# Designs tried in a protein design run: designed miniproteins, single chains, continued (4). Part 49

Each design is a single chain, and the fold is of that chain. pLDDT is the mean over its residues in the fold that is shown.

## One batch from the design tools (miniprotein)

Design m13690
Fold by ESMFold2-Fast:
Order: structure tokens, then sequence, then C-alpha cells
Structure m13690 (fold): chain A 98 residues (1-98)
């Protein structure tokens, strides 16, 4: 079941990322000073998952710092399954080790 859940999150992320306009991704990346991968994650968290700007920006900064797609998938998974309060606690924990 865990492998199925990880594959489902990856598939959802890639589908959502593919639907984003390239110009919007570039604009957000430049505006926030982050990578295109981090900018895609920011837009997904904001527009698809309704996450507030503060938490979406912090999550995107973690993706930028780590540089890996795995961190992007994990943060989208956490945002899908955690309350805002629990997600904020988890982001604070991740920020201490990345």
Amino acid sequence: SMLEELEAVRARYEAWAAALPEEEVRRVAEELGISELAAKTYLILRERLGLDEELARRAAELVDKDGGEGTAYELVYLALHLSRERLEERLEEMEKVL
C-alpha cells in the first residue's frame, strides 16, 4: 500500500505540474528566487491544495534547498494528509535538518 500511495502522489504531482503554464512557473521562480521545480511545487500547493502563501513558500524553499523531486512529492503528500497546524510543525522539523 505504501508503494501504491507514493506512486499515486507522484502521478498526481506530475499531472498537476504538466498543467502549469511555463511562463507562470518562470515568473514565480524569479519572483521568489527559487528553482522551477520549487516554483511548480509552490503553485501546486497554492492553487490545487489551497495552502496559504506562508506555508507554500516555506515548503517550496525546502524543495529548492534539497533540489530533489522526492522532497516535492513528500511535501504534496503531507499537504494532502495533514491539517495546516500539523503541516507547519512538520515543515519546522524539516527546516532544522535541510
Scores: mean pLDDT 86

Design m13691
Fold by ESMFold2-Fast:
Structure m13691 (fold): chain A 78 residues (1-78)
Amino acid sequence: MTLSEEELELLVRSVREHLESLGAPELAELAAEALRAAAEAGMEREKLLRAAQEIVNAAEKGDFERARRLIEELLREA
């Protein structure tokens, strides 16, 4: 099952606001683009939610390099 458009926009907003609060506005923008692209490509709801959580978790640990790699991986799967 894919996310609805409303669920996707809420997820994108949540991830963006979280990454921006950590001082990474450039990663917030890239993550938003990657999440939308993956959803448009038909990525399953559970996989998309896990990807978003992994990106946020990496950034919360200060591992912005890992967060960027996770975003790039998400874009490649789209």
Scores: mean pLDDT 83

Design m13692
Fold by ESMFold2-Fast:
Structure m13692 (fold): chain A 68 residues (1-68)
Amino acid sequence: NADTLFNFIKKQFSSVSFNAAQEAKLKEICQTVEDNSDPAKTTLTELAVKACELLFNEFPELKEQAKK
């Protein structure tokens, strides 16, 4: 569920302030990752890792904020 993945990532990065564009892109990424993953073979944590890699490629500033 893309919404579950989105909320999981937001909870992991609770100290990061997402703007509207970053939040919209994260939702798109979560849907793309869910649609291209086998639910029987992929864990929520593995989906989150893939989504975060794609997000940080689009918004490198979020990666720096997440380290703090």
Scores: mean pLDDT 78

Design m13693
Fold by ESMFold2-Fast:
Structure m13693 (fold): chain A 56 residues (1-56)
Amino acid sequence: SPLTEKQLLLDVHQIALGASEYLLEKSPDNQSAKKGKEITEQHIAELQQQIQQLKS
């Protein structure tokens, strides 16, 4: 279902977010990890909005 597909994508992005957070914990000045986190958080927000639209 579309919800299952969006949930899987959300799970993948949550894993990517955790990886970026881990890198930033070890190296707070890691610019690629900072940018990766920002991009991943934006994708998570977009996916959450899309999931809500599908439930409406």
Scores: mean pLDDT 86

Design m13694
Fold by ESMFold2-Fast:
Structure m13694 (fold): chain A 97 residues (1-97)
Amino acid sequence: SELAKEVARVVGLVLRLIGDALQIELETGDKRPVELANEAGLLALKGFEEGIINYEEIEKIIENKLSEKEIEEMPEIAKKLYEKIKEYKKIKEELEK
């Protein structure tokens, strides 16, 4: 089923995000990346489950491939996800300096 494929893709994105964050925790001892990745993952899964955001939109948010207009017009749960990913990337950049 196409829905089952999309569920698998969304779960895969979330698991990759958490896995990358866990790698940072193991290398730095900082827990913030994993905490932010978990919060972002829960928002992505909730938005997908509620039919508000799809796999493509979640991928664009995580990969920072959004236009300024898309950021302004996206649903509230997508905006919350975007802010958590933005916080995650900021902390990751700080720890990699």
Scores: mean pLDDT 87

Design m13695
Fold by ESMFold2-Fast:
Structure m13695 (fold): chain A 80 residues (1-80)
Amino acid sequence: MPYQPVALSEETEELLSEMTRWWQDVLEAETDPEKQARLSELFVESMERILERLQAGEDGLKVVEEITKETREEVERILA
């Protein structure tokens, strides 16, 4: 199986939980179903990218912070 289990630090897990909570708030606040669908797809893609980089052995905090920044910029584009 190409999947490798990743041991996450408490800090990385907390940051992921905060990111997930922020995404839930963004998705619930958006009333336009087309924008909500695009935001949902972006969320899934972001989580997959985080998981792949963590599985590659990259620093979890750095990975989550970088992808969160990129996805926030894309969210701003979708919401504009």
Scores: mean pLDDT 77

Design m13696
Fold by ESMFold2-Fast:
Structure m13696 (fold): chain A 76 residues (1-76)
Amino acid sequence: MDLKKAAEAARKAAEEMGAKVVGAGATQTGDTLTVSVVAEKDGRRGLGTSSVSVKDLTDESIEEAAREAAKGAIEA
């Protein structure tokens, strides 16, 4: 459930930042949730990732991780 929600949040964040989403996903390894986005903006393709602790997971922390991943993809 949280993985799909995190991936969808990451896609939305990148689109709101004016980027074209190539792919978005989320994985959990132990107690760490990692959100990943591959996005294109102004002819550049970048990969952004952000991690959040599962123990402190809230809807807002997922959205913040998604935004950081999207920002990383755009800023390279």
Scores: mean pLDDT 79

Design m13697
Fold by ESMFold2-Fast:
Structure m13697 (fold): chain A 91 residues (1-91)
Amino acid sequence: SGEERQAALRARLEELGLAAGVPADAPGLERQLVGASAYALVADEYKEAGKSVTPEELFAETRRKAETDAEFVRRAHELAREVLERYEALR
């Protein structure tokens, strides 16, 4: 079902957020936003390089970068923070 697919996607994004150093006691939204930001950065790199990849390959590469590339992690956190601040400002 669509709900099961959405739940699986949210869980995958949280996994990426944890890999990128978001604390386990942080809000789930923060883990999801950092994970989504990291994924978007990798997706953009592949698009610019003209590479065709599956979502599974993008998740794997995003996790690898989150675990090994401190500058990538910093950029993902910065992008997620900007998104969250913009969202909270609209409340």
Scores: mean pLDDT 83

Design m13698
Fold by ESMFold2-Fast:
Structure m13698 (fold): chain A 61 residues (1-61)
Amino acid sequence: KEKEIEYLKEQLDVLRETKARLQQQIASETDPEKRATLQSQLDAVDKAIAELEKKIEELNK
């Protein structure tokens, strides 16, 4: 259980780093279409983060 939580937290950290990178790219992007594509990728990462956070919460019970 604890090792599973640790593994999921490491995956969560990787996704958070990916989110930060995408947010920086969006902030620096001047092309609206490229910005929209990056936003879609960010939305997908946000969903993955939410799913991992839910799994970690359930395992901590």
Scores: mean pLDDT 82

Design m13699
Fold by ESMFold2-Fast:
Structure m13699 (fold): chain A 100 residues (1-100)
Amino acid sequence: SVDDTITALDLYLNQPGEPLSEDELLDLVREVSEEMNFNLDEKQILELLAIYLRFQPSAAQFRALLRQFIEEQKKINPEKSTLSEEESLALFREAWKLMT
């Protein structure tokens, strides 16, 4: 939700969180994708990483943001991604290398 995004930004402004490692981000994406039965496509991965890099949320805030992001994606694109979990995570890793 917008409130979750505002909360994440407020935490970023008031305390600089330690940046999450690639492995920590991949573990969170995998966990939430499995919980919500939703694999991110390339466009969604790029949008999510742009949000992450902009305000660098904590692990808890990123998990909340990712859940909200997937809920919104399910509303606009209710069909599941054609990508497997392994393909989605591989794209995330590649996008991370390009954007960091």
Scores: mean pLDDT 74

Design m13700
Fold by ESMFold2-Fast:
Structure m13700 (fold): chain A 83 residues (1-83)
Amino acid sequence: MKYVEEGAKKGAEAAGKNDWEQAGLYVASYAIDAAIKAGQNIGLTGERVARLAAELAKKKGYLSEEDAERMRTLGTILAIMSG
């Protein structure tokens, strides 16, 4: 999904700049767009975006292991709050 990949990339880049507010906003905004387009749950889509963002950021060296775990936790929180 274009929106999931785009949201993950933007979220990872924002988190790498220590802009966690913007990272959360990108994950949420792109998850909403992706979920609406696919008829999927917003929280579950947000978890997928956050997990992909953490994986990409870790692989590219944008985030430490601990900060990548924080990004994954953000996705889990979004899934819980949206369910």
Scores: mean pLDDT 71

Design m13701
Fold by ESMFold2-Fast:
Structure m13701 (fold): chain A 86 residues (1-86)
Amino acid sequence: SDSLLEEMEALLREMQEIVDKLPSMTPAERQKAVERFQELRIRFNKLMQEIRAAHPDDAAVRTRVLKLSLQLGKIERRLLELLKAQ
């Protein structure tokens, strides 16, 4: 479970890096970055489901997953803002 939570945190770091670099990217780089972001988001959601299924009664795990989900939501909102500014 700790390794899955660490993987979720690593995915969020990579997604944040994509968002941070997006304004300086060429159109071709942005296309690839958005595709990579979507792959990372799918992986994140799969890990979230696996962790919740493995730990249905663990309030501490649920709180950590919720915090990571909220961080993802913030990153996704920033991505959408940057894509609209193109």
Scores: mean pLDDT 87

Design m13702
Fold by ESMFold2-Fast:
Structure m13702 (fold): chain A 57 residues (1-57)
Amino acid sequence: GGMSPEEVEFEKQLSQLIANKDYEGAYELAKKKGIYDAFLARQKRIEALRKLEELLE
């Protein structure tokens, strides 16, 4: 899907911090933008897939 200019700028800044291995700065930026909620949603999805794998084994 499309991203707003603000989302593009945020992603660029986050990518630059990660590329520089500034994980503390990346984490702080993510919290400030509320992207941590999206990160947690992704982690919950991974956990749900892992639980499904356990149920199928």
Scores: mean pLDDT 71

Design m13703
Fold by ESMFold2-Fast:
Structure m13703 (fold): chain A 95 residues (1-95)
Amino acid sequence: SMEEIRRRIILIGAEIGVLEIHKNVLEDVLKKENLMTPELQKMLKETDELLEKARELYLKAEETLNEADVEKAEEAVKEAKKSLKELSKKIQQLL
């Protein structure tokens, strides 16, 4: 239904917002602890690129309201979340 599609889009947007805040917190930790190694910088950049892709697909889903576009946005959020989890895990191992 259209109501279900709109609810899914709202949840996607909310999750992207949470992931963006979490990424910014991890970036701040890396800067404060002087842990910005080439490996962690690469992981941070990859996470940023995945979040940007998720945001772009989310905006497309908002415009089209098509289930296929919503599913693509949900998958992109899942990939961004996975990348952020690996970055967080790596940082915790260095603290």
Scores: mean pLDDT 90

Design m13704
Fold by ESMFold2-Fast:
Structure m13704 (fold): chain A 55 residues (1-55)
Amino acid sequence: SKLDELEAKAAATIRELLRAGHSLEEVVETLKRQFPLSDATVSLIASKVAEEVVG
């Protein structure tokens, strides 16, 4: 679905920004502005991606 595509793109963007040295807080705020996703959804994706990048 289009939502699944948006979530996948958001996750990819979060991975890139975290690997580039941006904080999780900065990344979440950036994605809330760029993607038509709820704040809760962005925060959930960001938390999961942060676990993947750090763990």
Scores: mean pLDDT 80

Design m13705
Fold by ESMFold2-Fast:
Structure m13705 (fold): chain A 94 residues (1-94)
Amino acid sequence: STAERLRELHREALARVDELVAAHPRDSVLHVFRGELERLLEAIEAGEPPPLSVVIRAYDSFIAYLRKHHADDPAVQALVAELERIRAELRELA
């Protein structure tokens, strides 16, 4: 069930990122992070999940980007808090 929980958490993260991309359609870097997370989900669903450390590092990079470039948007900061919660749950799976 670790693989099932990883898929569930990652799908939840992608849904949050889709909302964020829709809110900031001119931020091309958000589209890159969305693409990276989608590729991670595809690998997990194919039964070839990358090491959890790689998944966690992708989340760390995205959270750092959001904090640096969207610090003035309280809706984005709320999404950052949700992504940090998901990241913490991923660490518990490791």
Scores: mean pLDDT 79

Design m13706
Fold by ESMFold2-Fast:
Structure m13706 (fold): chain A 101 residues (1-101)
Amino acid sequence: SAADLARALELHDRLLALFDRLRARVTDPRIRLEVGILEGMALIARGLGLLTQDPLFLLEQLIKIAEEGIRLAEEAGDADTAAELRRLLAEIQALLAELRA
């Protein structure tokens, strides 16, 4: 539904905000580049989710992207961002499970 897609988009916006914060904090240019790639992947997933009106596809992509984001945050030593990404990942997984029921 449109309401379910709106919920998935809210989680996408929160994921991007955490990546913007991580990218601003990291000094390693490789980690910064990899965060930028994940942001690009999230934007592509958002566009495809909107085009197809498919919240499940969007949420499945956000899970994969959030998992990689957690790894990069841990590698960067940003424990706060890693913890918030883990919390967001749990919310994305919970919404996906709800919509599959």
Scores: mean pLDDT 91

Design m13707
Fold by ESMFold2-Fast:
Structure m13707 (fold): chain A 71 residues (1-71)
Amino acid sequence: SQQGLQYVQQGIDYLQQGDNDGAIQYLTQGMQYARDNPQAVMLLSTGGTYAQDGDSDSALSYANQARQILQ
């Protein structure tokens, strides 16, 4: 979904800015549009968990992997 990809990209942009709370909101929205792709949902969920823990680098890695498989 193009809309799912847009939400994931916004989440990535927030992670790059250090806004982990904003990133979690957009990555969660991305998961709702990617629910038919279990691999993407798992990667976004893992990225969200790292963002909650304040590990933006790991969160970015997982969010970027999810974006690649949603393309």
Scores: mean pLDDT 85

Design m13708
Fold by ESMFold2-Fast:
Structure m13708 (fold): chain A 55 residues (1-55)
Amino acid sequence: SSLLDEMLAAAREAAARGDAARVATILDFVQTMAPWDEATIAELRRLLAEAEARA
């Protein structure tokens, strides 16, 4: 998988644990390195909200 696929997988695992800080870190990295990937950024924002709700 690409680096973005691996980061999205890591964010999903973090969100499942309620680890909002890790999801936020991954989101910040993706926004910086791949700002054109609006679909991945939108999914990461959704995962961040999910993690915060579980925290």
Scores: mean pLDDT 85

Design m13709
Fold by ESMFold2-Fast:
Structure m13709 (fold): chain A 94 residues (1-94)
Amino acid sequence: VDEIFEKLDELEKLLKSENPDIKKMKELVDEIERLIEETELSLEQLKELLGRVGRIISLAFLLVNKTGSKELEEILDKLVKIYLKLLNRYEELS
């Protein structure tokens, strides 16, 4: 799970940069999705991931609105799908 949080931290830093590497962001989102699918997560870990992914979605949404980038819209859509999967897992376990 530490690897997921490290990749989320890296993604957040890229979203806050002046010249975000969109290709690297896509790769990180794909890696995060894979790791979440492969990792057994506790309720507390799911809750923390929901909070962190939610924050990243907010940052991505602001950047999409500022830039109008279609590639960033695709990243945002994928992040929302990840969030909904995590939310479903949390609701099933809570």
Scores: mean pLDDT 83

Design m13710
Fold by ESMFold2-Fast:
Structure m13710 (fold): chain A 98 residues (1-98)
Amino acid sequence: KEEAEKLFDEAIKVVEDAIARTSGPVAEAARQALESLRKAKEHLLDGNLTQAANYSVAAALLLVGAAIESTDPEEAQYLRDAARKVAKLSNEAAEAVK
């Protein structure tokens, strides 16, 4: 339980760092990913694993969307890497609650 929460906090930090490195519409898309990930954590803590998984997937997809909005190839790559990290950490958190 504590381990799952820690992994979600690490995923949230990845998205917060992405927001800090971006601006305008790209940062707005990343903020939507952060909101989705916060909802995923809330559902995980409430024992709703299906909703936690759904919101985690939505967060990763929103980060990919932010990468598509980016005109900077390095920023776009950073956002795609962030999406992969969020997906990995969310999967590890789901395993940690079993």
Scores: mean pLDDT 82

Design m13711
Fold by ESMFold2-Fast:
Structure m13711 (fold): chain A 105 residues (1-105)
Amino acid sequence: HMKKMKPVKVKAIVTGKGASGTVELRIAVYVVDEEGRLVDAQGFTAPKVELKKPGDTVEFEATFEAPRDGYVYATATAIHNGKVATGSARGKADDEELTVEVTIE
């Protein structure tokens, strides 16, 4: 059944401890309704995330729609020079914002 949808913002924070340069960032989002049923799955690719120097932190935001009474699960995957790092988070759609952190060594 179609429920009333609301925008939820996902923030991905990428930190490079020893890395600099361009990072490919992908965010997978899974939307679950109040009954625990998977109702949507979305993917976002950040076209360019740039770490200017080692120790830098860069943020990326994407917005998607979720049922008001549902839950949101997000996984961020960062790829840099053949290294892969992942982060995940979950929250309620009512929170309207979800932060995922990922660190590249």
Scores: mean pLDDT 75

Design m13712
Fold by ESMFold2-Fast:
Structure m13712 (fold): chain A 78 residues (1-78)
Amino acid sequence: DEKLKEIEENVIIIFNNPDPEKVREAIEKLYELLPDVSLEEKIEQLEILLERLKNSSEVDENRIKVIEEEIKKLKEKI
């Protein structure tokens, strides 16, 4: 399934790619691939991801900032 593979690739980018612009693109692409997920659920999932990243042994402040900016954008659409 091409869609499942693309979802997996974008999740890997969000967690592992050091380029914050690639992380932003991956988040946007992931939610484009999940059209049935509500804005509220997208925000909730990003907040869970943010919490997980803040609790990791290697905190990437640039990645955290990108996710916070995406959460802010989604909240502005409500």
Scores: mean pLDDT 76

Design m13713
Fold by ESMFold2-Fast:
Structure m13713 (fold): chain A 100 residues (1-100)
Amino acid sequence: SIDDELKKIEKEYNEELKKVMEQVEKEYKDASPEQQEAAKELAWYSVSVKREEKEIELLEKHKDDPKYQDLLEVHQYIKKYLQEKIEKLVKETGLKPPKV
């Protein structure tokens, strides 16, 4: 089912988030606490954008079902919000988004 596929995407990106967070903690271990926190926040937003992209891709295949049309619009809104948060944080800190 679509709901089972959405749960699978969530699980996959929760695992990816753990890996990316471990990488960020190693990369920024000698940075200030403020830079460490910003890097972790940037990592969380970056992984979340990729999860939203995957969920949107799945929901677009089923957009003719009214049940999933509203959900698609919600995920599109969340993705835009997260992208704006990434752009702001990158501009303020000069940090690069991690690879996801």
Scores: mean pLDDT 87

Design m13714
Fold by ESMFold2-Fast:
Structure m13714 (fold): chain A 65 residues (1-65)
Amino acid sequence: MVDDAEVEATLHLIRAVLAEKSGDYEEAIKHYERAADLLAPVDPDAAAIYRQKSEELRKKLEEKR
């Protein structure tokens, strides 16, 4: 069975992907960062991937200011 934190992280990932596809990078960043935080103690490799995603989206958001 998955950890409750993994379930919560999965919900944040779904929201992040939907926000990213809609061009809402600010919301996508928020949800990727939350998912990474939740996954860090159980899956640090996945957490690192989602932190990288939020960093890439943050750069795109900075360029649009």
Scores: mean pLDDT 80

Design m13715
Fold by ESMFold2-Fast:
Structure m13715 (fold): chain A 71 residues (1-71)
Amino acid sequence: MEEELEEKRRELAREIVTDLAVGIAEALGRPDLAEEIRRYVYTDPERWEELVDEVFELLAEELRRRGEARR
């Protein structure tokens, strides 16, 4: 029972991270990344992790650039 709840919590966490990464990718003008993240979240967890990391790296770079450019 507890193990099943823990597994469901991990699945929910994956879905939340996926939603965040998809939203970020779309906001950054990368709908291609958003689509791949949606595709791989259930089919290829390794690629999903790489894509999520790429999106967060792009977000960090964009936020840094906007912090410098917005005056």
Scores: mean pLDDT 77

Design m13716
Fold by ESMFold2-Fast:
Structure m13716 (fold): chain A 74 residues (1-74)
Amino acid sequence: MEEAERLRKEADELVQEAKKALDEGNFSAFIENISKLKELAQRAKELGHDDLAAEIEKRLNTLVEEAQKKLDER
């Protein structure tokens, strides 16, 4: 239970950092944060927190969609 709360807070921080990096056009930092989120989702799943892993993956997909829109808008 404490693990799930820690992982969720870490995911929230990574999502905010990824959004900031994307807004600043820092794609290297954005990709790094996306990779960390993928690792966090996998770790959550391995620890039996399937719901949390799915939530993190959903946030990942949203961030990727935002990045694609930014590339399209230029």
Scores: mean pLDDT 81

Design m13717
Fold by ESMFold2-Fast:
Parts: structure tokens; sequence; C-alpha cells
Structure m13717 (fold): chain A 91 residues (1-91)
């Protein structure tokens, strides 16, 4: 059976792939999402978290970044913090 951690990482990777496709006309966003995807795929969740925290600080209006941070925290096992970031994504 696929583990909850493994499933959460797969969801995060899929969301990043969708965001890369949707933001195809924005090379800066695509570069950011690719870097996060590479870190997540390599299992460097701490590196991905750091990069996402920097990204939301620069772009607090970007609800997609808050959602990615939420899914990343869920993958790290911090559901309480994940919920807070999902709420920030709604504004």
Amino acid sequence: MVSEEELTRAVLELRLAVLITVNKEDPEKVALYREILDLVAAGDLEGAKRLLEEAVEKNPEDSDLWRLLGFLLRALGDEEEAEKYFEKAKK
C-alpha cells in the first residue's frame, strides 16, 4: 500500500507539474516551480520549504505558493501548520 507520506509527496509533485504547465508564459514562475519540484523529487523537503518560504515572502498574494507550502508541511507531518497555510491561500 502507498504510504500517506508517499501519497502526499506524489500530490505535491503533481501540483507542481500542473503549475509549471498553467504558468508556461511566465518563465520566472516556471523556474521557481521546477526548482521546488526537483527538491521534492530528490526528497529535500527542508530545501523545498525554505525556497517556498522565501517565495511567499516576496509574493504574499500568490495563493498557489501558500497551497504548495501547505502540502509540503503535510508531507513533513505538520498538519496543523499545513492548515494555517491553506487558510492563507484562501485569503
Scores: mean pLDDT 79

Design m13718
Fold by ESMFold2-Fast:
Order: structure tokens, then sequence, then C-alpha cells
Structure m13718 (fold): chain A 93 residues (1-93)
């Protein structure tokens, strides 16, 4: 019985998930450094929002690894939104 996804689709999804996973780890390190410099409640809340988005991205990466290809786009969106919040916080410090 054929798999739900083609072999090429699974390999592409795996590579995309691995790329997003690396970006999540890079953004988490940036977030940790910014947390040491946060001066206002608003900056702290922005970093908390970014952490929640990165947690969402990690959940979507795991779903993508289980064959939910739609979760890759959700993970990418979560990472992009988290990066914007991190960059905005860096500009305000």
Amino acid sequence: MPAELSEEERERARREAEEIERRVEELRERLKELAKKAKTREDVLRLVAAEILLVGARINIELAKKGNLEAIEHARGDVEAAEELIEETEKRL
C-alpha cells in the first residue's frame, strides 16, 4: 500500500523542518540575551509573545515530521512573527 506522501515530498518536508528548527534555536538564543536587557513591562511581554510563537513553531515542526505538511507553513509563520517581535525589541533597547 502506498504511503500518504511521496518519498520526495517527505524528504523536502524533512529538510524544511530541519531548517525551521535551526532558526527556532537561533531565535531562542537571541531571546535569552534580550531578556537580560529588557527594561520595561512592554519589552518583557513582547519577548514572552515571541517565546509562545517559538513554542508553537516547535509543535508544528513535530506535526510536520509526522506527515502534516500544512504544519510546515504554520511553523514558518510562527518563526517569522517571533523574529519580528525580537527585532522590534532589539530596536527599542
Scores: mean pLDDT 82

Design m13719
Fold by ESMFold2-Fast:
Structure m13719 (fold): chain A 96 residues (1-96)
Amino acid sequence: MELLEEAKRLAEEGLKLIEEAKNSDWPEEKKLELGRKGGGLLGRAVVLVQKAAGNVLSDDEIKATIELGGEIGVKIVKGDESALKYLGPIRKLVEA
């Protein structure tokens, strides 16, 4: 389905941005910005999965999901191992 294909693409791009930010020699501010952007893409992927499942999301729910994704991306870039557990469902989406 087109929505799930787009969700997988966004998830792959988001994971790559977080990985690159975490492993780069870039200034901290740039690394955190890219982690937030990568996490935001993961949040968008979750929104598309919910829509593909027939769920209707409000603008506030969409925004909150993307913002939460961005926060998780920032935590991962900072080395917060507890945030890695949120990548499990995302990696399953990419591998499906």
Scores: mean pLDDT 82

Design m13720
Fold by ESMFold2-Fast:
Structure m13720 (fold): chain A 92 residues (1-92)
Amino acid sequence: MEAEIERERAEAVAALEEMANADSPEEAAEALRRYAEALLRYAELLGVATPEMRARWEAETAAAVERILGLDEAGLRALREDARAVLERLAK
């Protein structure tokens, strides 16, 4: 269990790094999908993911992906900055 939890945590961090370095909305959207999937698997390993939480998470992830695909350059820059801020917080 711990090795699986560490793997999903590492996948989430890697996805945030991809988001922080995304050159396009499409790259950022793919990074978000990987990040969301890793967090969902992490929640499942902790036994806290219910069917209702999974359904909501999937719907919210789909909506967030659509929003990212519609971002202009300024929106993409803000998303990259947010991802970097999360990475810095996780490094502590």
Scores: mean pLDDT 82

Design m13721
Fold by ESMFold2-Fast:
Structure m13721 (fold): chain A 73 residues (1-73)
Amino acid sequence: ATRAALEYAIEQLEIAAKQSSGERKEELEKIVREVREAFERGDLEGALRILEESPEPVAQGAARFVRQIAAAS
């Protein structure tokens, strides 16, 4: 459940990055890279921390969504 929710969140962030420009695009692409790196090494809590520490509302929203799924599982 948590892995699937986090993967969905990463996909949504990638779409947001592609639809963005300038500094926001660079920030979202950075978040996507860092979250994917944590996810690929199996560090799901590290991935969630990266999202939670981001100033981007979409990243914070993604973290809340994944935390809710994790709490229900």
Scores: mean pLDDT 82

Design m13722
Fold by ESMFold2-Fast:
Structure m13722 (fold): chain A 94 residues (1-94)
Amino acid sequence: SKEELLEEATERITEAIKKAKEIAKTSQQEANEYLRKELREIITELLSRLEPEEALEILVEAVREASERLGLSEQEKNEYIAFAKYVFAEVLAE
C-alpha cells in the first residue's frame, strides 16, 4: 500500500512539475500557483490515509523520484523538495 501510494504520488508530481515548467515559460507566478494547488491535493490525499510523518516521507521521496525521472539538477530537485515541504507545513497548519 505504501509502495503503491509512492508510485501514484511520483506519477502525479512528475506530471505536475512538467506542466508547471511549461506554464513558467509564460508566467512563473501561474506556474507556482498551479504546482502549489497540485501538491495540496496530493498532500491532502496522503494525509487522509497516513500519519503526518509517513505522508511527509512519501511526499519527499515522490518529489525526489519525479525529479530523477525528469532529469532535473540537484539544485532544482532540492528546490522542489523544499517547496513541497513548505506546502505540507501549510496544509498541516489548517
Scores: mean pLDDT 90

Design m13723
Fold by ESMFold2-Fast:
Structure m13723 (fold): chain A 87 residues (1-87)
Amino acid sequence: SRDEELEKLIEELEKVVREALSKLTDEAARQELMELASQLVKLIRERAPLEEIEKQAQALIDLLREQGLDDEAERVEELFKRIKEVM
């Protein structure tokens, strides 16, 4: 089902976030990453308006790039494209 595929994609997103957190030494950046990721997952699960979800996803991607985590940012972008397809 769409809901099963969506939960699988959320689990993959959470895995990328955990890998990013393991590479960050700055406490403020770690906290912001956790808050942005948690809010994104909440908006996706609640089927919030796509514009709100896209804005939150972009904020997460931008933070990852600012922290030099370009590989993790690209993985989040690709996962988010797939999430949009199943929403």
Scores: mean pLDDT 87

Design m13724
Fold by ESMFold2-Fast:
Structure m13724 (fold): chain A 76 residues (1-76)
Amino acid sequence: MRKEMVEQILKQAEKILEELKRLNASPETLKKAEERVEEIKKIASKENPTSQDVLQAVALLQEMKKLLDEEKKKKE
């Protein structure tokens, strides 16, 4: 169950990274997004993620959403 939650979070993070690339985000923004995706991948690679691992993955996903929101504002 927690494993499935982390895998869903990873899929969402990867979709955000794809959208950032589509928006031609700066190399600095893409690097920050890729680093967050890699951290979520490390959590997702665990056989039995803990509640703390899930909370960390959620926090990383929220940071990804913030990066996407900032890029969208930049294009307005």
Scores: mean pLDDT 82

